# Designs tried in a protein design run: designed miniproteins, single chains, continued (5). Part 92

Each design is a single chain, and the fold is of that chain. pLDDT is the mean over its residues in the fold that is shown.

## One batch from the design tools (miniprotein)

Design m19403
Fold by ESMFold2-Fast:
Parts: structure tokens; sequence; C-alpha cells
Structure m19403 (fold): chain A 59 residues (1-59)
């Protein structure tokens, strides 16, 4: 169904975003706490709208 296709698409986008942030942190192990908090905020800003949309689609 169109709903299942949209769910799969959002899950793929979420996975890609999270993977990119994890890989960035692995490549930059000497990040300050302030830099880590900034990265976490950026990840939240990118993922929360998608997660809310996913929750709405699921019920």
Amino acid sequence: SAKQAEIARIEEELGKIVKEFIEYMKKHPVLSNEERVALLKEMIDKTVPLALRLARLRG
C-alpha cells in the first residue's frame, strides 16, 4: 500500500541520517562536549519531524 511504502521510505531516511552522524563521530573522536551537543541537536532537528510523521502513519 502507499502507506507501507511511505513508512519504508521514512525508515530508510532515518537510518541514513543516524548512520551519517555515527560515522562522523567515529571519525572525530576528540570532539568537545559542546561540539557533541551541537551534533546531537542537529540530529534531533533532522530526525524528530520524520519520527513524528512515522508515528502518525502507524496510528
Scores: mean pLDDT 84

Design m19404
Fold by ESMFold2-Fast:
Structure m19404 (fold): chain A 117 residues (1-117)
Amino acid sequence: DVEKRLEELIKKLKELEEEYKKNRNNYEPNTPGAYIAGLYDSYLFLTIYLLRYELGWSDEEVIKFLTEEVSAEPETVRSWLELLDSLTPEQQERLIQALERSIESLEAKLEEIKKNA
């Protein structure tokens, strides 16, 4: 269910904003802050894809929704929509599969770090 997946992604994006602010003073690579930033971007990109291509929302509806709900920068959302529109369906599918694997890896790594904190 795409709508349930979107509800979960929006919740995770809002949660990561709080975690990012808590870790924002740690700018070193391979830190919790860096993994949180990577997860936030990955969730945002997947959410953009699902809204635009699975639910059929317009670019303007996607930009407005994400700007209002998760305080996403409008220019970033527009740029990623333009990137997706430049890709063939096969390229989009490969990118989304890679993105989902990246999310899984980053979530696992962040969980390991939290256990050792």
Scores: mean pLDDT 80

Design m19405
Fold by ESMFold2-Fast:
Structure m19405 (fold): chain A 55 residues (1-55)
Amino acid sequence: DELREKLEDEDPEVRLEAVKELKEKGLVDKYIEELRRLAILDESEEVREAAAEAL
């Protein structure tokens, strides 16, 4: 699962791209638990904001 791998990438820019991609593709429900964790726990403020906006 390429998108899940990107959401778990060590690079916050890669995680941010993955959040935007799944939102554009309408896959938010499939990754909802990952998005919730990113929105609350990710060390990057930009990633947290993007994940929260996608939910």
Scores: mean pLDDT 82

Design m19406
Fold by ESMFold2-Fast:
Structure m19406 (fold): chain A 59 residues (1-59)
Amino acid sequence: HMENIEKSKIIGEGLKAAIETAKENPDEAVEFINRISKLLKEGKLDEAAELAKEFIDKV
């Protein structure tokens, strides 16, 4: 896999985890989604992938 495909997969898994988290803790999920969206809008794919990985590791 290309590096960017792997990062995109991690971001997708983080977003799935956030959707599940929203059922119990919507504020935390919304904050995570907003941070990911901002990073992606700014083209910071590496930082977005790291944030998603940290979120997944804590769920």
Scores: mean pLDDT 78

Design m19407
Fold by ESMFold2-Fast:
Structure m19407 (fold): chain A 107 residues (1-107)
Amino acid sequence: AKKAIELGKKGVELGKKGIELGLEGVRLGYEAKNQEAINLGIAGALRGIGGYFSGERGKKLGEEGLRNNDEEIARLGEELGKQGVEDGKAGVELGEEGKRLGLQALE
């Protein structure tokens, strides 16, 4: 239960960061006229959105499993929280790369 809540929170945080970095990559890519930076920024934002929603669901299921002493719901929350972390990390990596390419194209 506690692990599901912690993973869910981490997925939300990483998802938000992936969205922010992805949108920055899109903005810089448009300014630089660099299509690869735009594409990576979009991909980063979409993966970040996935991490955010999976993390939120994992957190809520973890909290429900803890309240109801339901190990199966807590396990499902842990799986969704882990998915949120993985998607959030991918969003951050893609967004950072999009931002990097956009900045390099502006130099």
Scores: mean pLDDT 89

Design m19408
Fold by ESMFold2-Fast:
Structure m19408 (fold): chain A 78 residues (1-78)
Amino acid sequence: PEPSPEVKELLEEAQRALEAGDLEKAKKLLEEAYEKAETDYEKALALAGLALVYRKQGKYEEAKELYERALELKKKAE
């Protein structure tokens, strides 16, 4: 499945922020992508990105929880 144009743009901007090392900007963009997500697939993409941000911040337990939530939503999206 393909995310909506709005969610896709937010996810792409978040990826650029992650590549630049701007973890706070990436987190904000990913949180906005999650709020604007209309499907379980889009929510899963946003949560997976947030898990990566938390992992890069050394918040491994929070990252694990977000990643597990992303996997569950991806299974529901089929």
Scores: mean pLDDT 84

Design m19409
Fold by ESMFold2-Fast:
Structure m19409 (fold): chain A 64 residues (1-64)
Amino acid sequence: ERVERALEEMDAFARQLEAEGKDILAGVAWIARGVALTDLKNGVPEEEVVEFLERHLARFRELA
């Protein structure tokens, strides 16, 4: 539910960065999404994964 929304926001943001030519930041955003998916598969609580994604989205927006 909430984790799916956070993953979708990260996907959308990474694609926007690619469209703007910010390839390095886009790559880091894709890596963060991949880490979140791996954490979910390894049994990390969904709440912690959402916090991770939201924190990284905020940081990436500051850098963009």
Scores: mean pLDDT 82

Design m19410
Fold by ESMFold2-Fast:
Structure m19410 (fold): chain A 55 residues (1-55)
Amino acid sequence: MEGLKKAAEEFLKLAEEGVSGQEAIDRAMEVARKLGLEDATPEQILKAAEELKKK
């Protein structure tokens, strides 16, 4: 849960910097894996990013 939030935060930062969506997802997936989230999917990261944008 916490690792997924950090991955989503990284995705949002990269997207705001103008990094391509695919590159931003790949970077966020690396963050998730480093935090022990081997089963994390791009869709889960995108969903977490949408939740962060609403708050």
Scores: mean pLDDT 77

Design m19411
Fold by ESMFold2-Fast:
Structure m19411 (fold): chain A 64 residues (1-64)
Amino acid sequence: MNDYYQLAKKYREEALRYAEEGDFEKAKEKAREAGYHLGKMLGSYSVGEGEYLYLLEETERILK
């Protein structure tokens, strides 16, 4: 679980960095990876899907 949390945090930071660089496709990909790893922590992809969508919304909000 701790490793999944660290990976989710890392990918979220990478998503923000790519968004700042204007690489929106990579930013979305990294946001998806962050949400996926959060889903693993929660023991369910369905539970993690909500966090994945939240991270996508945050990434999209930054990209606007």
Scores: mean pLDDT 65

Design m19412
Fold by ESMFold2-Fast:
Structure m19412 (fold): chain A 91 residues (1-91)
Amino acid sequence: MPTVLVRGVAVDAAGNPAAGAKVTTNAGETATTDAAGRFEVVVPVPEAGLHRVTVTVTFPDGRVAVAELEVEVRAGETTVAGVAVASDGTV
């Protein structure tokens, strides 16, 4: 089953790493940002091809940022996608 590995960084409105932010995907996968604001989440996809992955980051202060990624996935591979988000929106 092909997968997309989404790696990202969340920062607050002051530009500091946002630790403890909740990350969710359109597939229902979840992660939490570490002390450096970094997160990693693996999104399973049903087959190879072009897939849209939506990443929602809920910051500890209650702000929400959404990033949408269009990723072409090959059969038998894990595709890696990077994203950076700020508490005032996607950067």
Scores: mean pLDDT 74

Design m19413
Fold by ESMFold2-Fast:
Structure m19413 (fold): chain A 69 residues (1-69)
Amino acid sequence: MEEEIEREVKLALAEIYHGIGNIDLQKGRYDEAAEAYRKAAEVYRSTGTPEGEQLADELEKKAEEARKK
């Protein structure tokens, strides 16, 4: 149960950072968007799941794209 709760908390936190990144990107805050995506990717990667790894890779790509704007 502790492992399940920790994973749920990590997923929620990653989703929050991902959402913050999307909002910052829409508002033209590209550096803030990149940082939020990077934090979300780190949290997803820390879950140790295949889904988390895939989402982390996608968010790292989004962070790099945001930094280029």
Scores: mean pLDDT 80

Design m19414
Fold by ESMFold2-Fast:
Structure m19414 (fold): chain A 79 residues (1-79)
Amino acid sequence: SHHLEEALKDIEAALKVIESNPIAALKGLQDALEHVKKAGAPEEIIEALEKAIEALRAGDLKTAREHAEKALKLIKELL
């Protein structure tokens, strides 16, 4: 799926800049969330990205990384 491949790229880019540029990371995770929704991805992937976004907005970088990495792993299993 093109949308799942784009979501994968967005999450990988976000993970690289979570500490150095959390605003850019937040946008990347939001863009990834829109792509997985358009792909009709499993709810577990959607929930993982929503939790990553919520954690990042709260300044919890560790929790944001953990949830984003979970979403990344689940998307890779679908590709």
Scores: mean pLDDT 90

Design m19415
Fold by ESMFold2-Fast:
Structure m19415 (fold): chain A 59 residues (1-59)
Amino acid sequence: GPIARVTKDQPALLPTMLELKKGELVEVLREVNENFWLVRSLETGRTGYVGRSFLEEVS
């Protein structure tokens, strides 16, 4: 899927959410809704939900 960059740190507040640090790259697997996307970390290979406001698409 498309690649996005994490713009600010996201904590793993829920078991389904992915802990992400600013500057990390993720692959967008599914745009679940306008507020949350399912992504895979390119650093760890882990998948989880992330708030869309924490991401910028890089193309």
Scores: mean pLDDT 82

Design m19416
Fold by ESMFold2-Fast:
Structure m19416 (fold): chain A 71 residues (1-71)
Amino acid sequence: GLEKINERTPLSERAEELLRQGLKAANAGKYDEAIKLFEEAVRYAEQAGDDVLVALAEIGLAITKLAKERA
């Protein structure tokens, strides 16, 4: 069967949590906080070798920076 839990590392789990927190902060209009959280998520995802998490965190970072400039 398809099992994702067995594929996770402590680094990828931290990247996932940081990505979630960054998204929540961005949705709340806390753009500076969201930017820092997404930057940390990218670093942890890169160390984990999780290209999908890297891409998601980078997309979140880019969207949040754009939203901040429009605010």
Scores: mean pLDDT 79

Design m19417
Fold by ESMFold2-Fast:
Structure m19417 (fold): chain A 74 residues (1-74)
Amino acid sequence: SVEERIEEIRRKLEEGERLLKEGRKLIEEGKILEGIGTVLRGIGLLTEARLLARKLLEEGIETEEARRAIEAAG
């Protein structure tokens, strides 16, 4: 359903943003490699959210979550 797809985008955005913040904190604490790995996982989730959001928009489904996902990943 559209609602399930929006929820998946929302979850990937929240987790991706959380991982970006966590990874940056790890880098600031001197855990550079761990922090970079965490940031890359976050970027991956944001990229997945963007692809899902783009598919919704192509189908004519315009949502705030879809717009946020496109902006957050690029």
Scores: mean pLDDT 83

Design m19418
Fold by ESMFold2-Fast:
Structure m19418 (fold): chain A 99 residues (1-99)
Amino acid sequence: AEAEAYRAEAIAHLEKAKELVEKGAPAEEIEAQLSAAATALVRARDAAEAAGTLTEAEKEALAAAFEQLGKILGMLRDGKIDKEEMLRLLEEAIANLRA
């Protein structure tokens, strides 16, 4: 399914972002992975909507993941990098998308 492929792509980008945070990579590299994840999530939502397969549970999971990504991107843009909090938010986003 197209929506499932985009969701898997988003998860892969979030897992890469988690690896980059753990390694202390530059903020620009982390932001690039998060932006790619956000793009994949938009495509997953739009594909599911077009197919008529977007459930309320999937809407909630996507909304939660977008909120978690927004918080991490805000931290990166503000220069207030909390590694522990970023890892927590990334784990929550990945878990929400895998549920």
Scores: mean pLDDT 84

Design m19419
Fold by ESMFold2-Fast:
Structure m19419 (fold): chain A 62 residues (1-62)
Amino acid sequence: MDADALAAEAVAAARAGDGGRADRLGSQSTLAYQEQGKDDEAAAVAARVRAAAEEAGSIDGP
């Protein structure tokens, strides 16, 4: 799976409330972007997954 596909699946998993799958796929996407020399995009993936999880209420703590 390419980095963009991994990132999309990670965000989708976060929105579905599957934080574990989202984190795993997000990490794989980050590594794939780093392999491509896209370090800024790798950092952005983690932020997008976290934002999607917050929107879904998965990591929104009191």
Scores: mean pLDDT 75

Design m19420
Fold by ESMFold2-Fast:
Structure m19420 (fold): chain A 81 residues (1-81)
Amino acid sequence: SLKEKALKIRQEALKIAAEFIKDHPDNLEAIQEIGEMALKINELAVEAIRLADTDPEKAESYVKEAENLLKQLKERYEKLK
């Protein structure tokens, strides 16, 4: 379901941010960048969950945007690692 996809995306983004902070606690600039991306993904996922029952087309659009940002977050994390 859209809600399950959004929850998984949200959890994965937050996990990546937490792992980065643990591995690079002194890299404040990178923590800020990764954190801002994870927060944006979380916001999109929350909106997708909120709209899933009332506006499923818009909810799916938010899920797709969150998936694209999650891919970018993973790529950025690998480059900063």
Scores: mean pLDDT 85

Design m19421
Fold by ESMFold2-Fast:
Parts: sequence; structure tokens; C-alpha cells
Structure m19421 (fold): chain A 60 residues (1-60)
Amino acid sequence: SSTYENKADEEVKKEIKKLLEEMKKEGKSLQEIGDEVALFLAEKGLGAEEEEYRELIEKI
């Protein structure tokens, strides 16, 4: 069965959380972190779903 949608979403969320943790350890600003995540989502073709991932950025 095709689980590409669920797997892609889970992997993207994990990668976003890793990026957030790494950037926080580097002392990057919330603005820089947000911009980097937005670029990452755009590269994955998930720019239209930025609103859902924006909540994750805000909470982490």
C-alpha cells in the first residue's frame, strides 16, 4: 500500500525538529530558524502546508 503521504509527513516533522534543535544550540534567532524551516518546506514541495508547521516552530 502507498504510505508515502504519512511517511513523508512524519519524516518532515522529524527533520524540522532536528533543525530547530541544532539551530537553537548554535544560538540562531527565531527569525533565522523560521526562515530556514520555510526554505526546507519549500524544497520538499510543502510550502502550502507552512501554516501547520508554523505551530511546531512556535512551540519548539
Scores: mean pLDDT 67

Design m19422
Fold by ESMFold2-Fast:
Structure m19422 (fold): chain A 68 residues (1-68)
Amino acid sequence: SAEDIARRLYEKALELGLSEEIARAIREAVLKNPEISGGEVAQLALDLGADPIKAAELGVYLLKLKEE
């Protein structure tokens, strides 16, 4: 479900060392748009000041959660 994906992305963001603020923003974005792409998640994290490598890893993680 979108709620499970949002939770797992939130946990992954914190595991990667991203701030609580960024992790919450990403969780909220997934809940508002369950069709959100890995690229869109990575871009949101970047816009909020995340390290580019960590932002990319979060985007890749979303693809894995969507059965990739």
Scores: mean pLDDT 85

Design m19423
Fold by ESMFold2-Fast:
Structure m19423 (fold): chain A 73 residues (1-73)
Amino acid sequence: SKKREEGLKYLAEASKAIEAGDLEKAIEYLEKAIEKFEAVDKNSYEALLARAELLRLQGDMEGARKIIEEYKA
């Protein structure tokens, strides 16, 4: 729970960085959010969503799509 709350705070900071056009900070905060979510459950919705968003920001649209498809299965 505490790790999930920390992950959500990093996810909020990543969203602010995206709005500001600061992709380097957005990536850093998403990596931190992923660390927190994966410490709770690597297969959680939050962990998979954060990974997909990170891949999307890095230009890996195929990798992002694959994560979302695997979650739906």
Scores: mean pLDDT 82

Design m19424
Fold by ESMFold2-Fast:
Structure m19424 (fold): chain A 66 residues (1-66)
Amino acid sequence: MPPLSEEELEREITVALARMAKAIAETHPGEGTEEALKLLDEAIEAAEAGDLEKAKELLKEGLSLL
């Protein structure tokens, strides 16, 4: 299989982290969980669209609400 570029690897890591955080948040709902899940979904969408900078910022914001 061809190796991933640094940017592609960073995208895949960002998506994986967002998906894991989303799964954990869904298991332990609390204050801010709904907004955190929204931000994590937006982070995945941004990463899949190729906007890694926005994806990382949204991931950070989502994680800060948990």
Scores: mean pLDDT 78

Design m19425
Fold by ESMFold2-Fast:
Structure m19425 (fold): chain A 68 residues (1-68)
Amino acid sequence: SAEELVEEGLELVKKGASPEEAIKEIVRRGLERGLSGREIGEAVTRFAEELGLSKDEANRLGVEAVLE
């Protein structure tokens, strides 16, 4: 689920991964699990918000993740 991807991304950052590496891993895992681009984009947006990024930056990252 999108929520599980967010928690996994946050755990990766806590273990020393960059936000960019965590986003790549969220996208990879989401695609592997058969999630839609919309669900993956939502997970990336929520992950970025949880890291304290602005809503505009979080939304931009979510959209870019779907396009990559």
Scores: mean pLDDT 80

Design m19426
Fold by ESMFold2-Fast:
Structure m19426 (fold): chain A 82 residues (1-82)
Amino acid sequence: SAEEHYQRGVELLKQGKYEEAVEAFREAIKLDPNLAEAYYLLGVALKKLGKTQEALRAFGRAIELNPGLKEAVDLAVELAQQ
């Protein structure tokens, strides 16, 4: 399920396995393209990999699907610029 792939991505992200986390979040999104939280954490994982343009696209999609994620995205972007 989308939720199972999402939870696997969260666990991989906690372990610092960013490439595997990206794969898991992309599988979650493939099954549920409206899962805003998966786009948000996909952006976080992509940013950890230095894939800045892809991260910003994922963050933009997360905010588009759930505007309530804007504060979390802004914080994630700010922390990597300091």
Scores: mean pLDDT 84

Design m19427
Fold by ESMFold2-Fast:
Structure m19427 (fold): chain A 57 residues (1-57)
Amino acid sequence: SAVEGVRAGLAQAEKLLAQGDHSGARAVAGAALTSARELGDEESARRAQEIIDRAGP
């Protein structure tokens, strides 16, 4: 489901960030952010944005 996809994406982005893959974390979190916004899932959108911010440019 779309909700499960967002949760899986957030978990994968956190894992990539922990592994030092900042570009990968940003890409996966960006996809999760888009899906969370489409679903109106403000909590997941916020979490995705926090991962993007932590990953940096």
Scores: mean pLDDT 85

Design m19428
Fold by ESMFold2-Fast:
Order: structure tokens, then sequence, then C-alpha cells
Structure m19428 (fold): chain A 92 residues (1-92)
């Protein structure tokens, strides 16, 4: 079953070359949950160049537990910035 997209955010500042954005989904039933990265976005008005690593996570979880995708970001920003990662969530 496809769930609503999940999002997470992290702060980056000039001089950071790496960061992590955590995207979480709380399980509604026991089973396999898949989080697949859809987008990584610098929130306006910030500018920079970003690359995402670890774009998919498959995890067996129990109802009430959290499936987590840790998106490793590499790049640079021109000013203090907020980075948003959005993932597609699938419940199997």
Amino acid sequence: TELPDASGAARLKPGDTEGTVTVEVTAKKDGKYILELKSVELLSPAKGTLEAINTVKEEDVKAGETATLEVHIRGRVESDAVVRATAKAIEL
C-alpha cells in the first residue's frame, strides 16, 4: 500500500560539505516499509549545489515503530539554509 510522502529537514551553513536529513514514517501495521527518495530541495531563498546518497531503505518494522531513511547530503550552500528531503513511502 502506498502511504503519503514523508519529509524531513536539516540545516546547513556555509562551510558544511556534508549533512544528514532524516525521513521517518511510523508503522501502522507489522511488515515491510520502503522509503525511496523523491527529491532533495534547498528551501528558498538559499542557493547551492547538493547531492544525495542512500536514496532507498527497506525495513521490517512492527506497528508503532518508525521506519527511517537517513539521506546523506554532500555539497555546499551560499548562505544558512534548510534542506528538505521527501520520500515515497510504501507499506507491504
Scores: mean pLDDT 79

Design m19429
Fold by ESMFold2-Fast:
Structure m19429 (fold): chain A 117 residues (1-117)
Amino acid sequence: ASRAELALGALLRALAEFHEANPDIELGEARAGVSADGRVARVEGTITAVSKDIDLAEAAAAIAEATRRAVAELAPDLRITRVELEASGVLKKGETAELVVELDVESGALRVRITKK
């Protein structure tokens, strides 16, 4: 497997861990892939607040920490060098936001973006 394929596996593991740890949050349909140049592993999906209001900055931070753990286990030769969180505000109960998680396997940049529709 390429470094980006290992990174993609780590992102998917991280989102599964995040989902299990956060029952107030439902992860919707997700699209996963590697960029054409093989550098960026990316997962795109949705996040829905199902039982309470959710702080989006806290959710993004939790996804980033789950990703750091999954990368250390599944892709130990890949070092996350910086974390960019692009999420703010509150997702109200019943609302849905778009989620994007990207990991650049050359730079080690992890980006977590959560954007309200």
Scores: mean pLDDT 88

Design m19430
Fold by ESMFold2-Fast:
Structure m19430 (fold): chain A 55 residues (1-55)
Amino acid sequence: SVREEVEELIREAERLYEEGKETLALLFVAVAGSEAWLNKDEESFKRVEEVRKKL
């Protein structure tokens, strides 16, 4: 599902950020946001925004 795909991308982004790969982590967050937006999943989009603010 879209929500599962978004959560997987977020999990990968958080791992990349912990490894010091900040630019790549932000790219994964951007992809997660795009998936949520294209599928009109408001809850997933809000979740992506919360993660973006923490990074």
Scores: mean pLDDT 84

Design m19431
Fold by ESMFold2-Fast:
Structure m19431 (fold): chain A 103 residues (1-103)
Amino acid sequence: GEKAYEYGKKAAKAGEAGDKEKAAEYAEKAAEASSLPTSSLGAKVAAEGARNAATAEAAAEAGRGAEAAGRGSYAGSAALAAGGAVAGIGGAVQAGLAGGKPA
């Protein structure tokens, strides 16, 4: 819900400040606020992406993924997973996580 969106915004700001630990913590809190059942894997992936980011830019991208999840709960886990993928692995993994079967 709304709190997930606010935690996602805080994650993005922490990432921009270069605080990867706080960015990861806020992304995790966004997961907890957006999904009470254990289906918030995307938010957890974004938190891990922020934590492992070599730069504040990559951490901010993971935080923006968490923010997007707060805006649209059903598309949110894919957005969070994409944020984590962008932080380290790139578009091929993101395409896989988006649920496209390879033709």
Scores: mean pLDDT 50

Design m19432
Fold by ESMFold2-Fast:
Structure m19432 (fold): chain A 56 residues (1-56)
Amino acid sequence: SMEAARAEARRAGIAKANEALAAGASHEEAARAGAAAYAATFEALTGERLTPAPVA
């Protein structure tokens, strides 16, 4: 389901952000890494791209 895909993507994003922070990355760098992991995981599970502004 979409909810399960979002949960998995969120988990991947948090894990990646925490890894970056543990490696000494800035909060901004960790946020970018987490967001990238979230988007990649969500796309892999659903085939849907995350868009910044979905158009009708």
Scores: mean pLDDT 76

Design m19433
Fold by ESMFold2-Fast:
Structure m19433 (fold): chain A 86 residues (1-86)
Amino acid sequence: SNAAALAARRRQELAEMRKKLQEHIDKINPEAYELALELADVTARLIHAVVEYLTNPDPQAREEMDRLEKEANELAGKLRAVLAAS
């Protein structure tokens, strides 16, 4: 039947796509990827804290900005070290 033939073709195409995707994933350094995601998250939080401080100055917001900047710098250093070692 046309439905069975089409389903079999789609399963084959998906299997080939999954294999190609897995080959690409295997080339990504997982430690560097995780550090990049953490750096992105901390950077987004830092931007948010800066915007909040500019719109309504709060001493606690300033302390959070300083802490997040330090965390971002540490994560960036770790990421650079991992990439240099690879």
Scores: mean pLDDT 80

Design m19434
Fold by ESMFold2-Fast:
Structure m19434 (fold): chain A 82 residues (1-82)
Amino acid sequence: SAETEKRIAELKKRIAELEAQIKSLNAEQTALVEKLRTAPASEREALRAEIAKNSDQITAAVKQLRRLREELAKLEKELYEK
């Protein structure tokens, strides 16, 4: 149906946005970990807090991405395999 096709398009858009966000967050986490290796003692607590926050954001985004991919796969099967 047109409604199902619209939902598939919105899911694909949101999946692409989350994939881009996860890529950005992973790059940021890598940069923060490298900064922590050579950081002075005065910066270490703040960097550890940023790494923890970034890890939580990655975990949340990956969980959301998995849910959206499962929904997309279900809708596409219903649309193309009936």
Scores: mean pLDDT 88

Design m19435
Fold by ESMFold2-Fast:
Structure m19435 (fold): chain A 64 residues (1-64)
Amino acid sequence: SNEEKVTKEEQVEIVKELLAKNPEIPEEIKEKLIKGAEEVEDNRPKSGFIELVELTIERIKELL
């Protein structure tokens, strides 16, 4: 398929990479995001998933 849907492995990799850029996020929150990426099947294109995770991290930073 020309529409590359994000895989669970790619979801975990993306979350870990983006969390590594945001060391201020508590470890408990990082673990929850990684677990969510492992458990939730997202049908978005990879680019859309990256954007969603970046938005989620920004929202978390606003709540710290």
Scores: mean pLDDT 77

Design m19436
Fold by ESMFold2-Fast:
Structure m19436 (fold): chain A 94 residues (1-94)
Amino acid sequence: SVEDEFLARVEELSKETFAKLDELNAPEEVKEKVEQLIKEALTMALSGRPFEEIEARIEERLKEILASAPEKTHPVLEEMVKGLKELIREYEEA
């Protein structure tokens, strides 16, 4: 199903992101916040909330994480958010 494909692709993005964060020795707090961001975005998408609302929430959460995360992790976090937004947009257009 479209939902099953969406969930599988988000799981792959999540695994790739956490692997990169582990290579950078990212703090556990950063990883926990990333997991919370992904779960919240998934819940909103699966509940049928408009993409613009989900994007705004993702961007708000990213700003919070970047404020405390080591600068070396910022490119990984920004790439993850970009990928997550693209997957959600594709899911809502399906």
Scores: mean pLDDT 89

Design m19437
Fold by ESMFold2-Fast:
Structure m19437 (fold): chain A 118 residues (1-118)
Amino acid sequence: MELVELGKGYLLAENYEEAIEYYKKAIEENPENAEAWLYLGMAYLKQENYEKAIEAYEKAIELAPNTGLAANALANLGMAYLKQENYEKAIEAYEKALSIDPENELAKKNLEEAKKKK
């Protein structure tokens, strides 16, 4: 089983600390693994470590721009900004996610919420 898949197992079990360690190991073996950066961001988001989540999502987007992975990273980046009450950056991230994947449910739902709070 690869390190990212092991990390996903821990993430599903809500063991975010172990998930983070496996994603970090995956990144040490391949720093260009955009999927590992995406899931690292998700694990940090679940721990409410929004600063580290944002950093990881930005790296995932940089490595795989204009892909479905980048759309997912942008939707989750928007969620991290929304949790920080940075509504302008949240809206920007959700709109970028929807420009890549118009059917991204996370971005669609949370864009409406972010706009109401602006």
Scores: mean pLDDT 88

Design m19438
Fold by ESMFold2-Fast:
Structure m19438 (fold): chain A 92 residues (1-92)
Amino acid sequence: METRAVYARVTPEQAAELAKIAGVEPPPNPRYAVLIDNGERYLLVLVGEDGSSATAEVTKEQAEKAEKILRSAPGYLEGPLDEVAAAFEADA
């Protein structure tokens, strides 16, 4: 099953909105977010500058809302997880 991901650098405001969608607390000083689709599940990952993270399984509707926010954010990247992972590892 092909795993796809959506990545973007996020502001604290965008991270708070994403965290609210997922029902989690945002990390302090959020740096980026990744939405992962493996064909059966959607995972939203929020990562802070200190390496702290918040991860939640989200519904398709929640994933669509998250993707809309990420598309408006700087550094938006969509593709296979391998390609997207290379981008945010380079930002570390």
Scores: mean pLDDT 80

Design m19439
Fold by ESMFold2-Fast:
Parts: structure tokens; C-alpha cells; sequence
Structure m19439 (fold): chain A 69 residues (1-69)
């Protein structure tokens, strides 16, 4: 169905976006490790991207579960 295809496409997009956020989180974490003394802004950026990736993956899981119904 059109609705099923839309849910699948939205889930795929959410996972791709989550992967992008995870890559940025890892990049900022690497910078934190390298500098020893991280700036508060860099720490907040890392945490923001980590949370975004988790939320997007949880959303994708829900969309994929909806497709099966």
C-alpha cells in the first residue's frame, strides 16, 4: 500500500539521518579525547547528536513495526 511504502521510506530516512548524527557524535568524541579538556560547547554538541541518533532509531523501529500491521 502507499501508506506502507511511505512508512518504509520514512524509516529508511530516519536510519540514514541517525547514522549521520552518530558519525558527528564520534567525531566530537574524538576531538574531546584529543584535547583532554573539552569545551562545554563541544560536549553539548556530542550529547545532542548522540540523543538525536537514539531518538531517530527508536522512531524508525516504531515505523517498521507499523508496516507489519
Amino acid sequence: SEKQKQLEENAKRARELADSHEALWKKYRDEIEKNGKASPLLIRKAQSHEKAAENLRAGADKLEAEVKK
Scores: mean pLDDT 83

